# Designed miniproteins, single chains: the designs that were tried, part 51

Each design is a single chain, and the fold is of that chain. pLDDT is the mean over its residues in the fold that is shown.

## One batch from the design tools (miniprotein)

Design m1867
Fold by ESMFold2-Fast:
Parts: C-alpha cells; structure tokens; sequence
Structure m1867 (fold): chain A 80 residues (1-80)
C-alpha cells in the first residue's frame, strides 16, 4: 500500500532527524538529552520495521534509508 510505504518513509525520516539532533547534543556535552532522542529514534525505527514486516515492504529505497540510519547510530556510539 502506498499509504503504508509513505508511513514507513515518514518514520525513517523522523528517526534520521532525531539521530542528527542527538549527535549534535552529544557533541555539546548534553549526554542525557542526546540519549533520550536516540531512544526515541530507535522506537521509530522499530515501528517502521514492524510495518515493513507486516506488509512485506522491502525496497531499495527503504534499505538505503535503514543503512543511512545505521551509519548515524554508529557515529552516535563512537561519540559516547
């Protein structure tokens, strides 16, 4: 469904924005605030993956989005 695909992309984009903000906060020494945003981003990624699995939604665009998020997560953990 186009609507579910759009929801998945919206969840992944929100997670990306939260991870970018978390990395920024971490670089500013705001560690607890950064962790809260990281946890929220993880929840959104989990929701997106659950929607993908329930609806058999696997595209190159979604895979690329997930890989981008994984790179941001690695950047975050390298800074803690």
Amino acid sequence: SMEIEKKVFELLEEARSLLEEAIKLLKEGKIEEAKELFEKAEELVTEAIELMLKNDLFSEEIREGLLELQKLKLEFVDLV
Scores: mean pLDDT 87

Design m1868
Fold by ESMFold2-Fast:
Structure m1868 (fold): chain A 90 residues (1-90)
Amino acid sequence: MEEIYEEIKPLLERIEELVREAARAEEEGDYRKAAEKLREAARLARELAEKLARLAEETGSELAARAAEAARRGAEEVERLARELEEKAA
């Protein structure tokens, strides 16, 4: 688990940064930039979900399996928000 944490920590930090940048762009009325940042965040969240799912398969960890499902749902939600912002940019 410690080794996996080294792999996922940079992903979590980058996702948080992208979401913060997207929120700032939305406040400035730059919906196109906000949508682009959220799409990148969703892509990284899916990557995180895949890494956690692999950990669950390797370890049999119920917690890792639930975390993977949560990350997958989070990625879908962020992707929906990005589409809404793209509609506002049009």
Scores: mean pLDDT 82

Design m1869
Fold by ESMFold2-Fast:
Structure m1869 (fold): chain A 61 residues (1-61)
Amino acid sequence: MAPALSPAEQRVLRELARRGVVTPELLAKVDRAALARELGVSVATVSRAVERFRELIEASK
């Protein structure tokens, strides 16, 4: 089981889902630095959220 997401990671995941970024291919194209700046989080937080979301999408196939 994946550990509980931090509130910052949850914000990143909700924003990606809202934008329709729900495939591994689209996640690979995310500008992590720009998204981090928009949401007021670190690039590391965005990277962790993106990687975890990718894993969840791949596991759900």
Scores: mean pLDDT 78

Design m1870
Fold by ESMFold2-Fast:
Structure m1870 (fold): chain A 92 residues (1-92)
Amino acid sequence: SMELEKELEQLKKEAEKRGAKVKIELKGDTLKIEIGGLSPTGLTAAALIAIGFGLDGYKVEIKVEGDTLKVVIEGLTDEQALEAAKALVGSV
């Protein structure tokens, strides 16, 4: 939805103001998030949140490349995708 896309863009802009490099893509029920420029503490916090979604029964892929965290979560409604993006991107 247009409202969801606006909220995801705002979330990205706020994280970028804090020095993070953020990419957010939602295709159907699949959310892809990349967060770069992370401190070790920020990366750890975001990774633990992503693991939490996996423990809740979502299909989650987590990749760490240097200071960049890449997360893919499948099976989300639009509302769940926004909540996941807020939790992950808002943690940094």
Scores: mean pLDDT 86

Design m1871
Fold by ESMFold2-Fast:
Structure m1871 (fold): chain A 61 residues (1-61)
Amino acid sequence: MEEKIRELAEELGVSPEEVRNALAAGKIGPVEARVAAADLGKKGGKPAEEVLRRLEELIRE
């Protein structure tokens, strides 16, 4: 889990803490997951749908 969080943070140019916060938001519900993915995607220059898919993969671990 932590290793993959660090890898995603590095790819997006954000802190591992920001990825952990996004995962926590994603566990609350689908709206929160989409908002978190959009925010991280904006920072990392990635589409929100790509970031959302990766967050969902991490939540399932």
Scores: mean pLDDT 79

Design m1872
Fold by ESMFold2-Fast:
Structure m1872 (fold): chain A 80 residues (1-80)
Amino acid sequence: MLEELAKKTVEALEKAGKKELAKEVEEYAKRIIELLEKKADPEEIRAELRKFMEAALKSGDPEAKKLAAEFANEAMKLIE
C-alpha cells in the first residue's frame, strides 16, 4: 500500500506541473520504504518523513498534500 500511495502522490505532483518536487518526493518515499523494510531507527524514519512532507507541502497542491499525509500516516503505523 505504501508504494501505491507514493505513486499517487508523485502522479499528483506531476499533474500539477511540479516535476522536480515529484522526483524529490519519489526519492524520499523510496528511502522511507527501504528504512521500514530494514527495521531502521524510528528517528531516522521520522526525519525522512519530515523531508517527504515538506516537499509535498511546498507544492501547494491539495491532492498531493492529502496523499502525502495518507502515506505518512501509514508509514507511522509501521514504525509502531
Scores: mean pLDDT 84

Design m1873
Fold by ESMFold2-Fast:
Structure m1873 (fold): chain A 59 residues (1-59)
Amino acid sequence: GASEKERLLEEAERLSVEYVLRTGDTEAAQAASKAIEEAVRAGDLERARELLRELRERV
């Protein structure tokens, strides 16, 4: 099993790809993925989960 950090980053990457496939907006997908990655890096897992939830609701 992956750590929570690894799981959040993996899910963010998958959702960013789905977002690009649905919308064609690579810039928005990269911005969302970067924000989640930065939150995970900072140890702010609550923020990372919230950003991931928002991205998930857009795809």
Scores: mean pLDDT 82

Design m1874
Fold by ESMFold2-Fast:
Parts: C-alpha cells; structure tokens; sequence
Structure m1874 (fold): chain A 78 residues (1-78)
C-alpha cells in the first residue's frame, strides 16, 4: 500500500508501488494523484504537475489532484 509509505515520508518507496499499480491499471486517477503528491513532497514540482494533470484528465472532479496541481504550480513559480 503506497499511501502508508507516503505518510511515513518514504517517497521513493511509495513511487515504486504507485508505478507498479499504474502498470496494472493505467487509468487509475487516484494512483496518478498519489504520484503527484509524492513528487510534490520531494520538491519535484514539474513531475508533480504532469501526474496531477494526468489524474484530472481521467477524473476532472478529483479535488486532491486539483490541490496538488495548484500547490505545485505555485511552488514552481516561487
């Protein structure tokens, strides 16, 4: 479960789990959102933006992905 590693600050391990989940189900909007959140917490805002946008393409109502996108865009421009 990648979310447990994300909450523990183990971002690289969470990313590996989310990438494996996307190999099985590449249309999983939640997993794209969680990848975006992990990359944002690592300070990798460009990747965070790409993954959050992918999540929103699959589910435009995903509030979490909108939040990740807005935060990462703001931090990138700082």
Amino acid sequence: MGEEYLLEGRYEESIEIYEEELEEDPENSRTWNLLGAAYRRMGRYEESIEYARRSLELDPENVGSRAVLSASESLRES
Scores: mean pLDDT 78

Design m1875
Fold by ESMFold2-Fast:
Structure m1875 (fold): chain A 96 residues (1-96)
Amino acid sequence: MSAEELLERARELIRRARELLRQGRIREALRQVGEAIRLLEQAIRQGADLEEIRELLEEIKELLMEILRKTEDINTAIGLLLRVIGLLFDIELKEK
């Protein structure tokens, strides 16, 4: 799978997660978010545009913060949020 295909798939998963969250399907939204993070990690390894990855990670962060307010699976949401923060930090270190 190309870096561009990974980014497009990640965007699609983020859109699906947002819709699932609107429907109150929080655990399913978390699964989509987890898959999107995995695809973004793969995209980083394939040399994808770090600016675009950062934007998608920020969207995931906002979505996870919204999920945390709904209290269905706090532990999973915290774990994914920490993973996103770690990726953002790693990108910043590589760019600076």
Scores: mean pLDDT 80

Design m1876
Fold by ESMFold2-Fast:
Structure m1876 (fold): chain A 72 residues (1-72)
Amino acid sequence: DVEEEIRRLAEEAKEALEEGKKLLEEGDILKGIGYILRAIGLVTEAYLLAKKAGKPELGEEAAKIAGLDAKL
């Protein structure tokens, strides 16, 4: 189920972004940036899977679930 895979990637990206934000707030800049880049990569994979499945809207939902539109 491609939708389930996209949701898993989105939730994993959300976790990575939250950890990245926490690390940046703690002053662990390099590690924080690493987690943020991981979150971006996971959402990019979700976008590619959504496009391949003919449901590009699922990629947008993945980005929203991940919280990439939120202030860091």
Scores: mean pLDDT 80

Design m1877
Fold by ESMFold2-Fast:
Structure m1877 (fold): chain A 56 residues (1-56)
Amino acid sequence: MSAEERRILRELGIRELTSLGLSRAEAEKLVDRALAKDLDSAIAELRQVAQEVKAA
């Protein structure tokens, strides 16, 4: 994954999670954890987390 792709996914993930009520610090932690995986795994984990927060 390129540095630019990582930056875009990070910002999108943070924006999505903060819109669902997470703090920026919590969103950054979750997104950074997901981005430690490959691109497909990162996207899948971020979608899963977004669904869990939405259900809460």
Scores: mean pLDDT 73

Design m1878
Fold by ESMFold2-Fast:
Structure m1878 (fold): chain A 120 residues (1-120)
Amino acid sequence: MIELKESGGGTVAEGGSLTLTSTFTGDLSKVYMVGWYRQRPGEPLQLVASINIETGKKYYAEDVKGRATISYDKEKKTLTLDLSDLRPEDTAVYYSVAVVIEDGVIRFVFGEGVQVTVTA
């Protein structure tokens, strides 16, 4: 079983920066991708950024391009999301995710979520 332990989050002023971290434990041999989702108030869950574990290929949602950087340290099993030039619209609960592919079945394992609040 895979466990995700998140840290970071909190309240930051508009234009500020914040780093979210997730540490992964358990069997990661079937992990295909890791990333961050967010859920803004009244909005559906949105993929913010992801990284393919084997290739290092990264994805960023259009509304965070240039303001977010995702990285994964394989040795430390640590996923980070660096957010910059934060806006009130970035206020959301952020969830780390591991995407597992086993026997042709895709499974999503989420962390508990961390609150990010951007004040005007």
Scores: mean pLDDT 87

Design m1879
Fold by ESMFold2-Fast:
Structure m1879 (fold): chain A 68 residues (1-68)
Amino acid sequence: EEAPELSEEALKLAKEGVKALNEGDYETAAEKFEEALKIDPENVKIRYHLAVAYELLGKYEEAEEALK
């Protein structure tokens, strides 16, 4: 859904991250979610997806940090 406070860039990055997760490209997914989160640091769904990507990469401490 469109959010006036979120840039189109943040939404685009989040969509690319979700696509990468679905395709098994976890490194690209993490990178896209990291960039989206820099634009919208309070977005719980982006943080959750970033944590999932890190866990799938075996980066458990980074996954926990993303959820804080």
Scores: mean pLDDT 77

Design m1880
Fold by ESMFold2-Fast:
Structure m1880 (fold): chain A 59 residues (1-59)
Amino acid sequence: SHMKIEEARELIKRIKETTDPAEIAELVKKLGELLKEIEDEKVREELEKEALEALLSRL
């Protein structure tokens, strides 16, 4: 649903803004569970890529 996609984008934004590793881990866990509920494979893949880029930008 569109709501799940918006929630995923908000979690990715929070990952970019959060400096606490424990909070990042919890946000990543929530995002992973939410992505499993997104039926559109292309949208899921795009969100997974965006999340990976957000995490890699912190290295």
Scores: mean pLDDT 81

Design m1881
Fold by ESMFold2-Fast:
Structure m1881 (fold): chain A 55 residues (1-55)
Amino acid sequence: TGVDAGAAGARAAALAGADAQTAGKEGYRSGMNAPGGTPESADRGAVRGLLEAGV
């Protein structure tokens, strides 16, 4: 899902040392590229991934 892909992308970027802005953008891109991805699901995923990474 767009949420799961966005969360994975944001979390991976943050854990690799990206700042919150950069990690959030990577999560959004991952969410949008997922099958059935929408702006809303990509944004929700990115936020979840950042919270999981502690940012």
Scores: mean pLDDT 81

Design m1882
Fold by ESMFold2-Fast:
Structure m1882 (fold): chain A 75 residues (1-75)
Amino acid sequence: LTPDEEAEVYRALALIYETLADLDEKRGNVESAIESYKKAIELYEKALALATNPQLRADIERDLEEVKKKLESLK
């Protein structure tokens, strides 16, 4: 995998964890939601570290900002 391809894989994994966290939050499973959002943040940060394409970096930065806001709302 190229760095950008690997970044896309980490971004996809982060989106999965973010989606699981969104579902847990809606179901009232706040602790599980927090853990899944934290995992999503970690994976988005790994994606951003690998990404070299400017458009991909901008998309990941946006996704990271959004998930951080979601986590902050639960703390």
Scores: mean pLDDT 88

Design m1883
Fold by ESMFold2-Fast:
Structure m1883 (fold): chain A 80 residues (1-80)
Amino acid sequence: NAALEKGRKALAEGNYEEAVKYFEQAIADDPTNADAYLELGIAYRKLGEKEKAIEWFEKALSLDPTNKLARRLLEEIRKE
């Protein structure tokens, strides 16, 4: 997914708002891609949007309940 890759690059460069747009596009392109929801949650967490980050981590886990990273990030942010 080209949008997912562009989102990850933007996230790595600290361009969090740009990362959000690319991850939203990745979800629009493939709504079943749990990784795109996880990455969107990470981008919102970087922006300080705690409630949005929680929502997207929960959606990632609903698509892939075995994702240990999504579970860990959700546990971490809920304690903040």
Scores: mean pLDDT 86

Design m1884
Fold by ESMFold2-Fast:
Structure m1884 (fold): chain A 100 residues (1-100)
Amino acid sequence: SQDSRVRQLGDSTRRLGQETMDIASQVLRIAQQRGDQQSRQEAISIQSGAMRVITQTDMIMQNMFVNGTQTPDQAERQFQTLMRQTQQLRDRTIQLQQSV
């Protein structure tokens, strides 16, 4: 069902956001130890992006499954946008991890 699809999208997006946060935190520690201000600032930017992904995921899930203020179609469209943003953030995270 579309409800099951939205639930899967939410779980996957939140997990990816958390993984991105964990990698960015590791990179931030390495960058700080090396005095690499550019990588430090990029890691902080990625952490902020990952937090937004997690927060938006939780909000979409709450609005659809708890509050009933969003339809499954609206939730799926929002997750499609959020997944594209999350993938771009993941790509940035991988590139940064390889550079430190």
Scores: mean pLDDT 86

Design m1885
Fold by ESMFold2-Fast:
Structure m1885 (fold): chain A 59 residues (1-59)
Amino acid sequence: MVARLEEARKLLQAGDVEGADLLMDVLRELGASDDQLRAFFAMSRAERIALVDQLLAAA
């Protein structure tokens, strides 16, 4: 999990679309609800990076 979150953060910082896909995959594995996934799609790139930082701090 941590290694995938670190890779997602790196890809998001680079503007790579794979970063959002990788973060979505991790969120689904963590049991994210449909409402949480919908909130994720409404997030900016900076907010998605902040979410990765929160998940890394919790891991």
Scores: mean pLDDT 78

Design m1886
Fold by ESMFold2-Fast:
Structure m1886 (fold): chain A 88 residues (1-88)
Amino acid sequence: MFDPREELLRGAIESFRAAAEAAKQGNKKEAGVHTIAGMILAAASFDEEAIKIAREGLREVQKALDNGDYEKAAEIMEKTAEELEKLL
């Protein structure tokens, strides 16, 4: 059975976790790319709660990355992934 919402949310979760790992490694560019990918996948799910979670995570992580706080950015991305998992 194909569930596009579940597949897209799983992709978003993986993208946010990849972003967290990149941030832990100090890789701002990769962290940004994976965060944007996670947001796009959440938006493509048409799940309004998932979009809200991903949008808030994107907003907070952009602030943390702009401040050079990669540890905080990683924590925000892990939390975003965990909140999205609750929707599966």
Scores: mean pLDDT 83

Design m1887
Fold by ESMFold2-Fast:
Structure m1887 (fold): chain A 140 residues (1-140)
Amino acid sequence: AMEDLLKGAEYLSQGKYDEAIKYFEKAIEVAEGPLKARAYRMLGNAYLKKGEYDKAIEFYEEAIKIAPNDPLAWYNLGIAYEKKGDFKKAAEYYEKAARVTSVIDPELAAQLYEKSADAYEKAGDTVKAEELRRNARLLR
């Protein structure tokens, strides 16, 4: 499990996405709990890099079912929806990433609120964007 996850991560860093996918799938078959959630998130990352956004979303959703307090899975869901041009959903997922981060790392949470605000602004929701920019300032 861990060895397959690490080999997959190495192939992913080399741009060998199909090889990375095979190792992450192998890790998922035997992994449990947080390690399985991490394998699903890494599988989503490989599909995101291939431009297969719907598959990336599916695997990030599987990661979140196991580890709902993983801010990286929420953040990467935001990226996938932004790549699809769905700025409203991207903003909602960046906001969720900020919320789960806020009590642990307020500065990172502030950055995630600003990223959510930028996405809401692109979606035409300037009121929500300004609200989240205020939330970001309160965390600094």
Scores: mean pLDDT 89

Design m1889
Fold by ESMFold2-Fast:
Structure m1889 (fold): chain A 104 residues (1-104)
Amino acid sequence: MAEEYYKKGVEAEKNGDKKTAADYFLKAGSIYYEQGKYEEAVKYFEKAIELDPTNANAHLLLGKAYYKLGEYEKAIEWFEKTIELMPDNQYAKKLLEEAKKKLE
């Protein structure tokens, strides 16, 4: 559950394990995203990226959350960052195209 992952993330962060903390915050944010709580999901995905800035999946999920919030320019920025980390990620490229179409 989201609360369980949040507690584990806080514990890992206190112990200096930034990558483990980032993974738990990413899992908590993903549960909020699936519940339609996109503003909450954004906060957790931003925290995950702060702790592990190389996590391409966290960048992708943050872009998806902004897309759901109608923040298409922000969604584009985070999908572009996902592609910089994973140039062959066809899913991120497709989401980038969809977000750009929303601004037309």
Scores: mean pLDDT 88

Design m1890
Fold by ESMFold2-Fast:
Structure m1890 (fold): chain A 85 residues (1-85)
Amino acid sequence: DEVKELLEKAKELAERAKKVAMEALRKSSDKEKILRAIALVLRSIGLLLDIELLEKKGEMTLEKARELLEEAEELLKEAEELLKE
């Protein structure tokens, strides 16, 4: 059930995106970093939604879903690194 595993991974990344967004909101003094981090989080969420749309259309391949998940995760890592600085 690889499709279910990929959707579960997407849910995990969505929860991670929420945590990153909450951390960004805790940093009120660096507005540029906050805005950049939020933009990356929103782009990541968009990719996760694309996975859901592909699944609903019956167009989801395991390869495409993995590509979107990897891209979403990399965007979240970039946002997390911005917030650490």
Scores: mean pLDDT 79

Design m1891
Fold by ESMFold2-Fast:
Structure m1891 (fold): chain A 77 residues (1-77)
Amino acid sequence: KTPIKKYKGKLPKETQAKAVYLYLKEGLSFREIGEKLGISQSTVSKIVNEFLEKLRSGEISVEEAVELIEKLVKEAE
C-alpha cells in the first residue's frame, strides 16, 4: 500500500542526516534505520546512496559531510 505521506524529491534534511548518521556512525542496517525513523528500508537506501553520491562527485567534502550530519542530528534532537 502507498503511504499517506509522500516525499516529493527529498525527505526533510534532518531525517536524511539521521539516516546517514545511524548508518555511518552506529553501523545500523537500512531496515533498523527505517524502523527507527518510521520510513521504508528502500527510502533509507535512497537517502544513504544519494549522500554517498554527493561525496563521490566532490559536491561535498568528507569533513563538510561529517559536520553537516552532526549539526542536523543535533538540530533534530
Scores: mean pLDDT 68

Design m1892
Fold by ESMFold2-Fast:
Structure m1892 (fold): chain A 84 residues (1-84)
Amino acid sequence: EETERLREEAVRLLEQAAEIAEKNGHTDLANIARKLAEAVRRGEDLELVATFAAMASYIAKKEGLTEVAELLDRAADLLVEASR
């Protein structure tokens, strides 16, 4: 049950990151975040999804999207915890 709770929270954070990115005109980053949320829902490799979320966070930081980066980084952390 704890693993499922971590996955659900990560999905919420990824979806929130996508919405904020889209509202700020960063459609590519929003699409990446949505695809990551879908991957989590599909039960794909959480460790791999966490890696991509961390990479997306780095891209967001480079573009000055601090809130999006924080959400993506938190999602990556939760996915790593869920993969253990």
Scores: mean pLDDT 86

Design m1893
Fold by ESMFold2-Fast:
Parts: sequence; structure tokens; C-alpha cells
Structure m1893 (fold): chain A 105 residues (1-105)
Amino acid sequence: ADPEMVEVKVAVGLADGRPIFIAYKNVTPEQVLEIARKVAELFGVELTPLQEERLKNTENMTDEEIERIKALADELGLPYLVVENGKIVDAGGSPAAKEAAKALE
């Protein structure tokens, strides 16, 4: 409902200042942090304490929210990842997202 809240759930900054979208479904706060940290490391970005605190409060997304994020990422040419049950199940928007998903296997 709140655009700022959706942005907090989703965006991890890239080294060049571009966001990567990560949509979470049926994950724990610990899994969110672990995956976000690994993604940030792959893109050469350090998560700030504030970003980690926001990620700890990330709620699981609905299928409608995930599809909306995927559509936005595709429109903007930005990388996205979908995480379900602690595993990456989809990646797109850019080649960088697919490389990140493969590196996290």
C-alpha cells in the first residue's frame, strides 16, 4: 500500500547507485539478511546498519506484489531476484540478476 514501504522491502543499492530488486516469499528475517548480504557482496556494495535493520523487518511479499516488482524492474531495465523458501527461484530484468542467482547456488 505504501510505495516507500515497498521500496524498503525491495531495493539494495548497486556499486553504481542503481537498485537491485529482491522479492521475498516464505523466508525468515535471517534468510533475507543472508541473501541481501551475498547479493550486495557480488555487486561490490556494503549494506549499511540502517539497510540491515530495514531488511530485518521485511515482510514476505504476495504473488501480486512480486509480479508488480518484476514488471517495474523489466520496465526500468533493473535486475530483480525472487526468493522463495530461502532459495532463488527467479531472476531477470538484466543479465546481472542471472549472474547473481548463479553465484548464489
Scores: mean pLDDT 67

Design m1894
Fold by ESMFold2-Fast:
Structure m1894 (fold): chain A 76 residues (1-76)
Amino acid sequence: IEKGREAYEQGKYEEAAKLYEEEVKKDPTNAEALMNLSRVYRALGDFERADEYERKAQEVLEADPELFERVARRAE
């Protein structure tokens, strides 16, 4: 997760997308990684995919109150 954010902060959006996609592949319910993927795709100009990942993150948070607490603590 931190490596993806580091790449994003350096303007390496394609690399950041790849790193966050890897996290989502490990855990499709990782709302933090889903939200970060949304941000990266917006930076790449892929607004459709960005919106998709944002909705996925919201669905995960709404479906799992325990996960909501975890993400709320880490929300950035």
Scores: mean pLDDT 74

Design m1895
Fold by ESMFold2-Fast:
Structure m1895 (fold): chain A 67 residues (1-67)
Amino acid sequence: LESRAAALRAAADINEVGYETSRELAERREKEDRELGEQFREGAERDRRAAEENRRKAEELEREYRE
C-alpha cells in the first residue's frame, strides 16, 4: 500500500514537472508561433490535471492505511 501511494506521488511529481516544462515552452513559443504555443499550453493542462489526480489518489491511499 505504501509503495503504491509512493508511486502515485512520484507520478504526480513527474506530471508536475511536465506541466512546468510545457508551460515554459508555451510562453516561449507564443512569441514565435501562436498556434504552436497553444498546443504546448494544452499539453501543460493535461499534465496539470494528471498531477492533481495522482496526488488525490495517493492521499486517499495514505488515509486508508493510516486508519
Scores: mean pLDDT 75

Design m1896
Fold by ESMFold2-Fast:
Structure m1896 (fold): chain A 84 residues (1-84)
Amino acid sequence: SMEDLNAPLTPEAQELVEKARELSKKADEFEKQGNYEEAIKLHKEAIDLYERAAALQPPNSVQAGVLWIMAGVEKVYLKILEKK
């Protein structure tokens, strides 16, 4: 339901998600500069933060599922960059 999507994350989980998003954006900037080593490092850090945020959510919650998907997206970027 809409309520499931609008349920707030804990302050700790919110902070982890915000930091992960910022790191992912910085990784994209480093990739545009051809600095693949720093981009890889930042995507790895973003993965850890999304997975930590997911682990703080109730099991089988929509919030946990979304955060695991976000970590999965970061893992795809990581695999692409590691081939450069």
Scores: mean pLDDT 84

Design m1897
Fold by ESMFold2-Fast:
Structure m1897 (fold): chain A 66 residues (1-66)
Amino acid sequence: SELRKKILELIGLKLRKIGLEFELELLKKQPLTEELKKKIEEIEKEIEELEKEIKELEKEIKELEK
């Protein structure tokens, strides 16, 4: 089932996002160095890309449920 495959992919993307958000919160609790700032920016960009992928996949799932 294509719908099942997309739902599993969506779950995987959401779990990855949660993991990155947790890492980001841990990094923000440390003393803010230039290296740490760059790492934070990289993770924030990765979270933004995951949010876009999640939204597109949610749209595809909704279309398949019709």
Scores: mean pLDDT 85

Design m1898
Fold by ESMFold2-Fast:
Structure m1898 (fold): chain A 60 residues (1-60)
Amino acid sequence: MVTLEAEFESIERAIATALRLIGEFPQAEVSLEGLKVTVRGELSPEQVEEAEKLLKEYSK
């Protein structure tokens, strides 16, 4: 089980990123708490890398 999280500067950006992650990783649990987006699940190393990339790109 892997847990990845990032905090965003705006709620709109956080929501957009969460929706993107739900589409890309339907097997993972994606949650939004305030400005924090969390991805949790059984992800492969490649899926972890892609999820981290999306979180990093959109949290700036």
Scores: mean pLDDT 80

Design m1899
Fold by ESMFold2-Fast:
Structure m1899 (fold): chain A 57 residues (1-57)
Amino acid sequence: AKGILEVAKKYAPKLSKEVAEEVLSLAEEISKKKLSKEAEEEGKKGLEERIKKVLEE
């Protein structure tokens, strides 16, 4: 779960304030959950793809 929060923190400075707050809030909620390895890797990949798409706006 910590990996998802690290990805969010890495990209937060490159996002608008509103988007950064949403991404960090979502990553914090996900990081508090005990996820299986597969669910954590899938969530991390999904978050990276979503952030990449937002950065291309």
Scores: mean pLDDT 67

Design m1900
Fold by ESMFold2-Fast:
Structure m1900 (fold): chain A 65 residues (1-65)
Amino acid sequence: DLERRLKMAEYLGKAAEATLASAVDPEASRAKMKEYLAKAKELDKERGEQAEALLEGALAAREAA
């Protein structure tokens, strides 16, 4: 359980970092974000889906501004 939680935190952290890096290279950063979110969903689908919705929402708000 602890090992899965640490891996989940690592993947979500990397997805968030990729989202921040999207200001420099949007296409490569989005690909990395999706890759780490996919790995997170393999560990915990519900949490991974919630994180995906939040990160996509943040990107959409930034693009609309």
Scores: mean pLDDT 75

Design m1901
Fold by ESMFold2-Fast:
Structure m1901 (fold): chain A 67 residues (1-67)
Amino acid sequence: MSLEEMVALFARYDTDRDGVLDREELAALARELGLDPEAFWARADRDGDGTVDFEEFLAALRAVSAE
């Protein structure tokens, strides 16, 4: 997945346009990618603050998509 595709995907699910994804937005994105929403959230919410910014989103995608 290219950086451009990841930016577009993040922006599509940022429904509140606040620059972060909440649990529900991230779950919807994970389902579109065929990923387990719970596992993806656990990887993405590294700070445990209940939101995922773009950097955390990129790190989580790399973690769950790696063989």
Scores: mean pLDDT 74

Design m1902
Fold by ESMFold2-Fast:
Structure m1902 (fold): chain A 84 residues (1-84)
Amino acid sequence: MTKTYKFSDGSTAVVNPDGTVVLKFRTSTAAMMAAVILSEQPGLKSIKVDLENSTVTAQFENQELAEKAVEELAERMGLSYEEV
């Protein structure tokens, strides 16, 4: 099932069953930081950063690894999150 996360700064993450994650940040700086953190996560296959729209799209091997990567991202960025 698709899972949507809302971060305390108003950013969002959508995790799809195929392991695709779409992250939307309020700033390009947050998007760049997120891209660095995601690049270090296990199971990452590809990553694309759109700094103009402050969006990061990452492909993980599966949904479980993608979910763990989003949770690790939130912790390292000092953000609380809720599943919506």
Scores: mean pLDDT 86

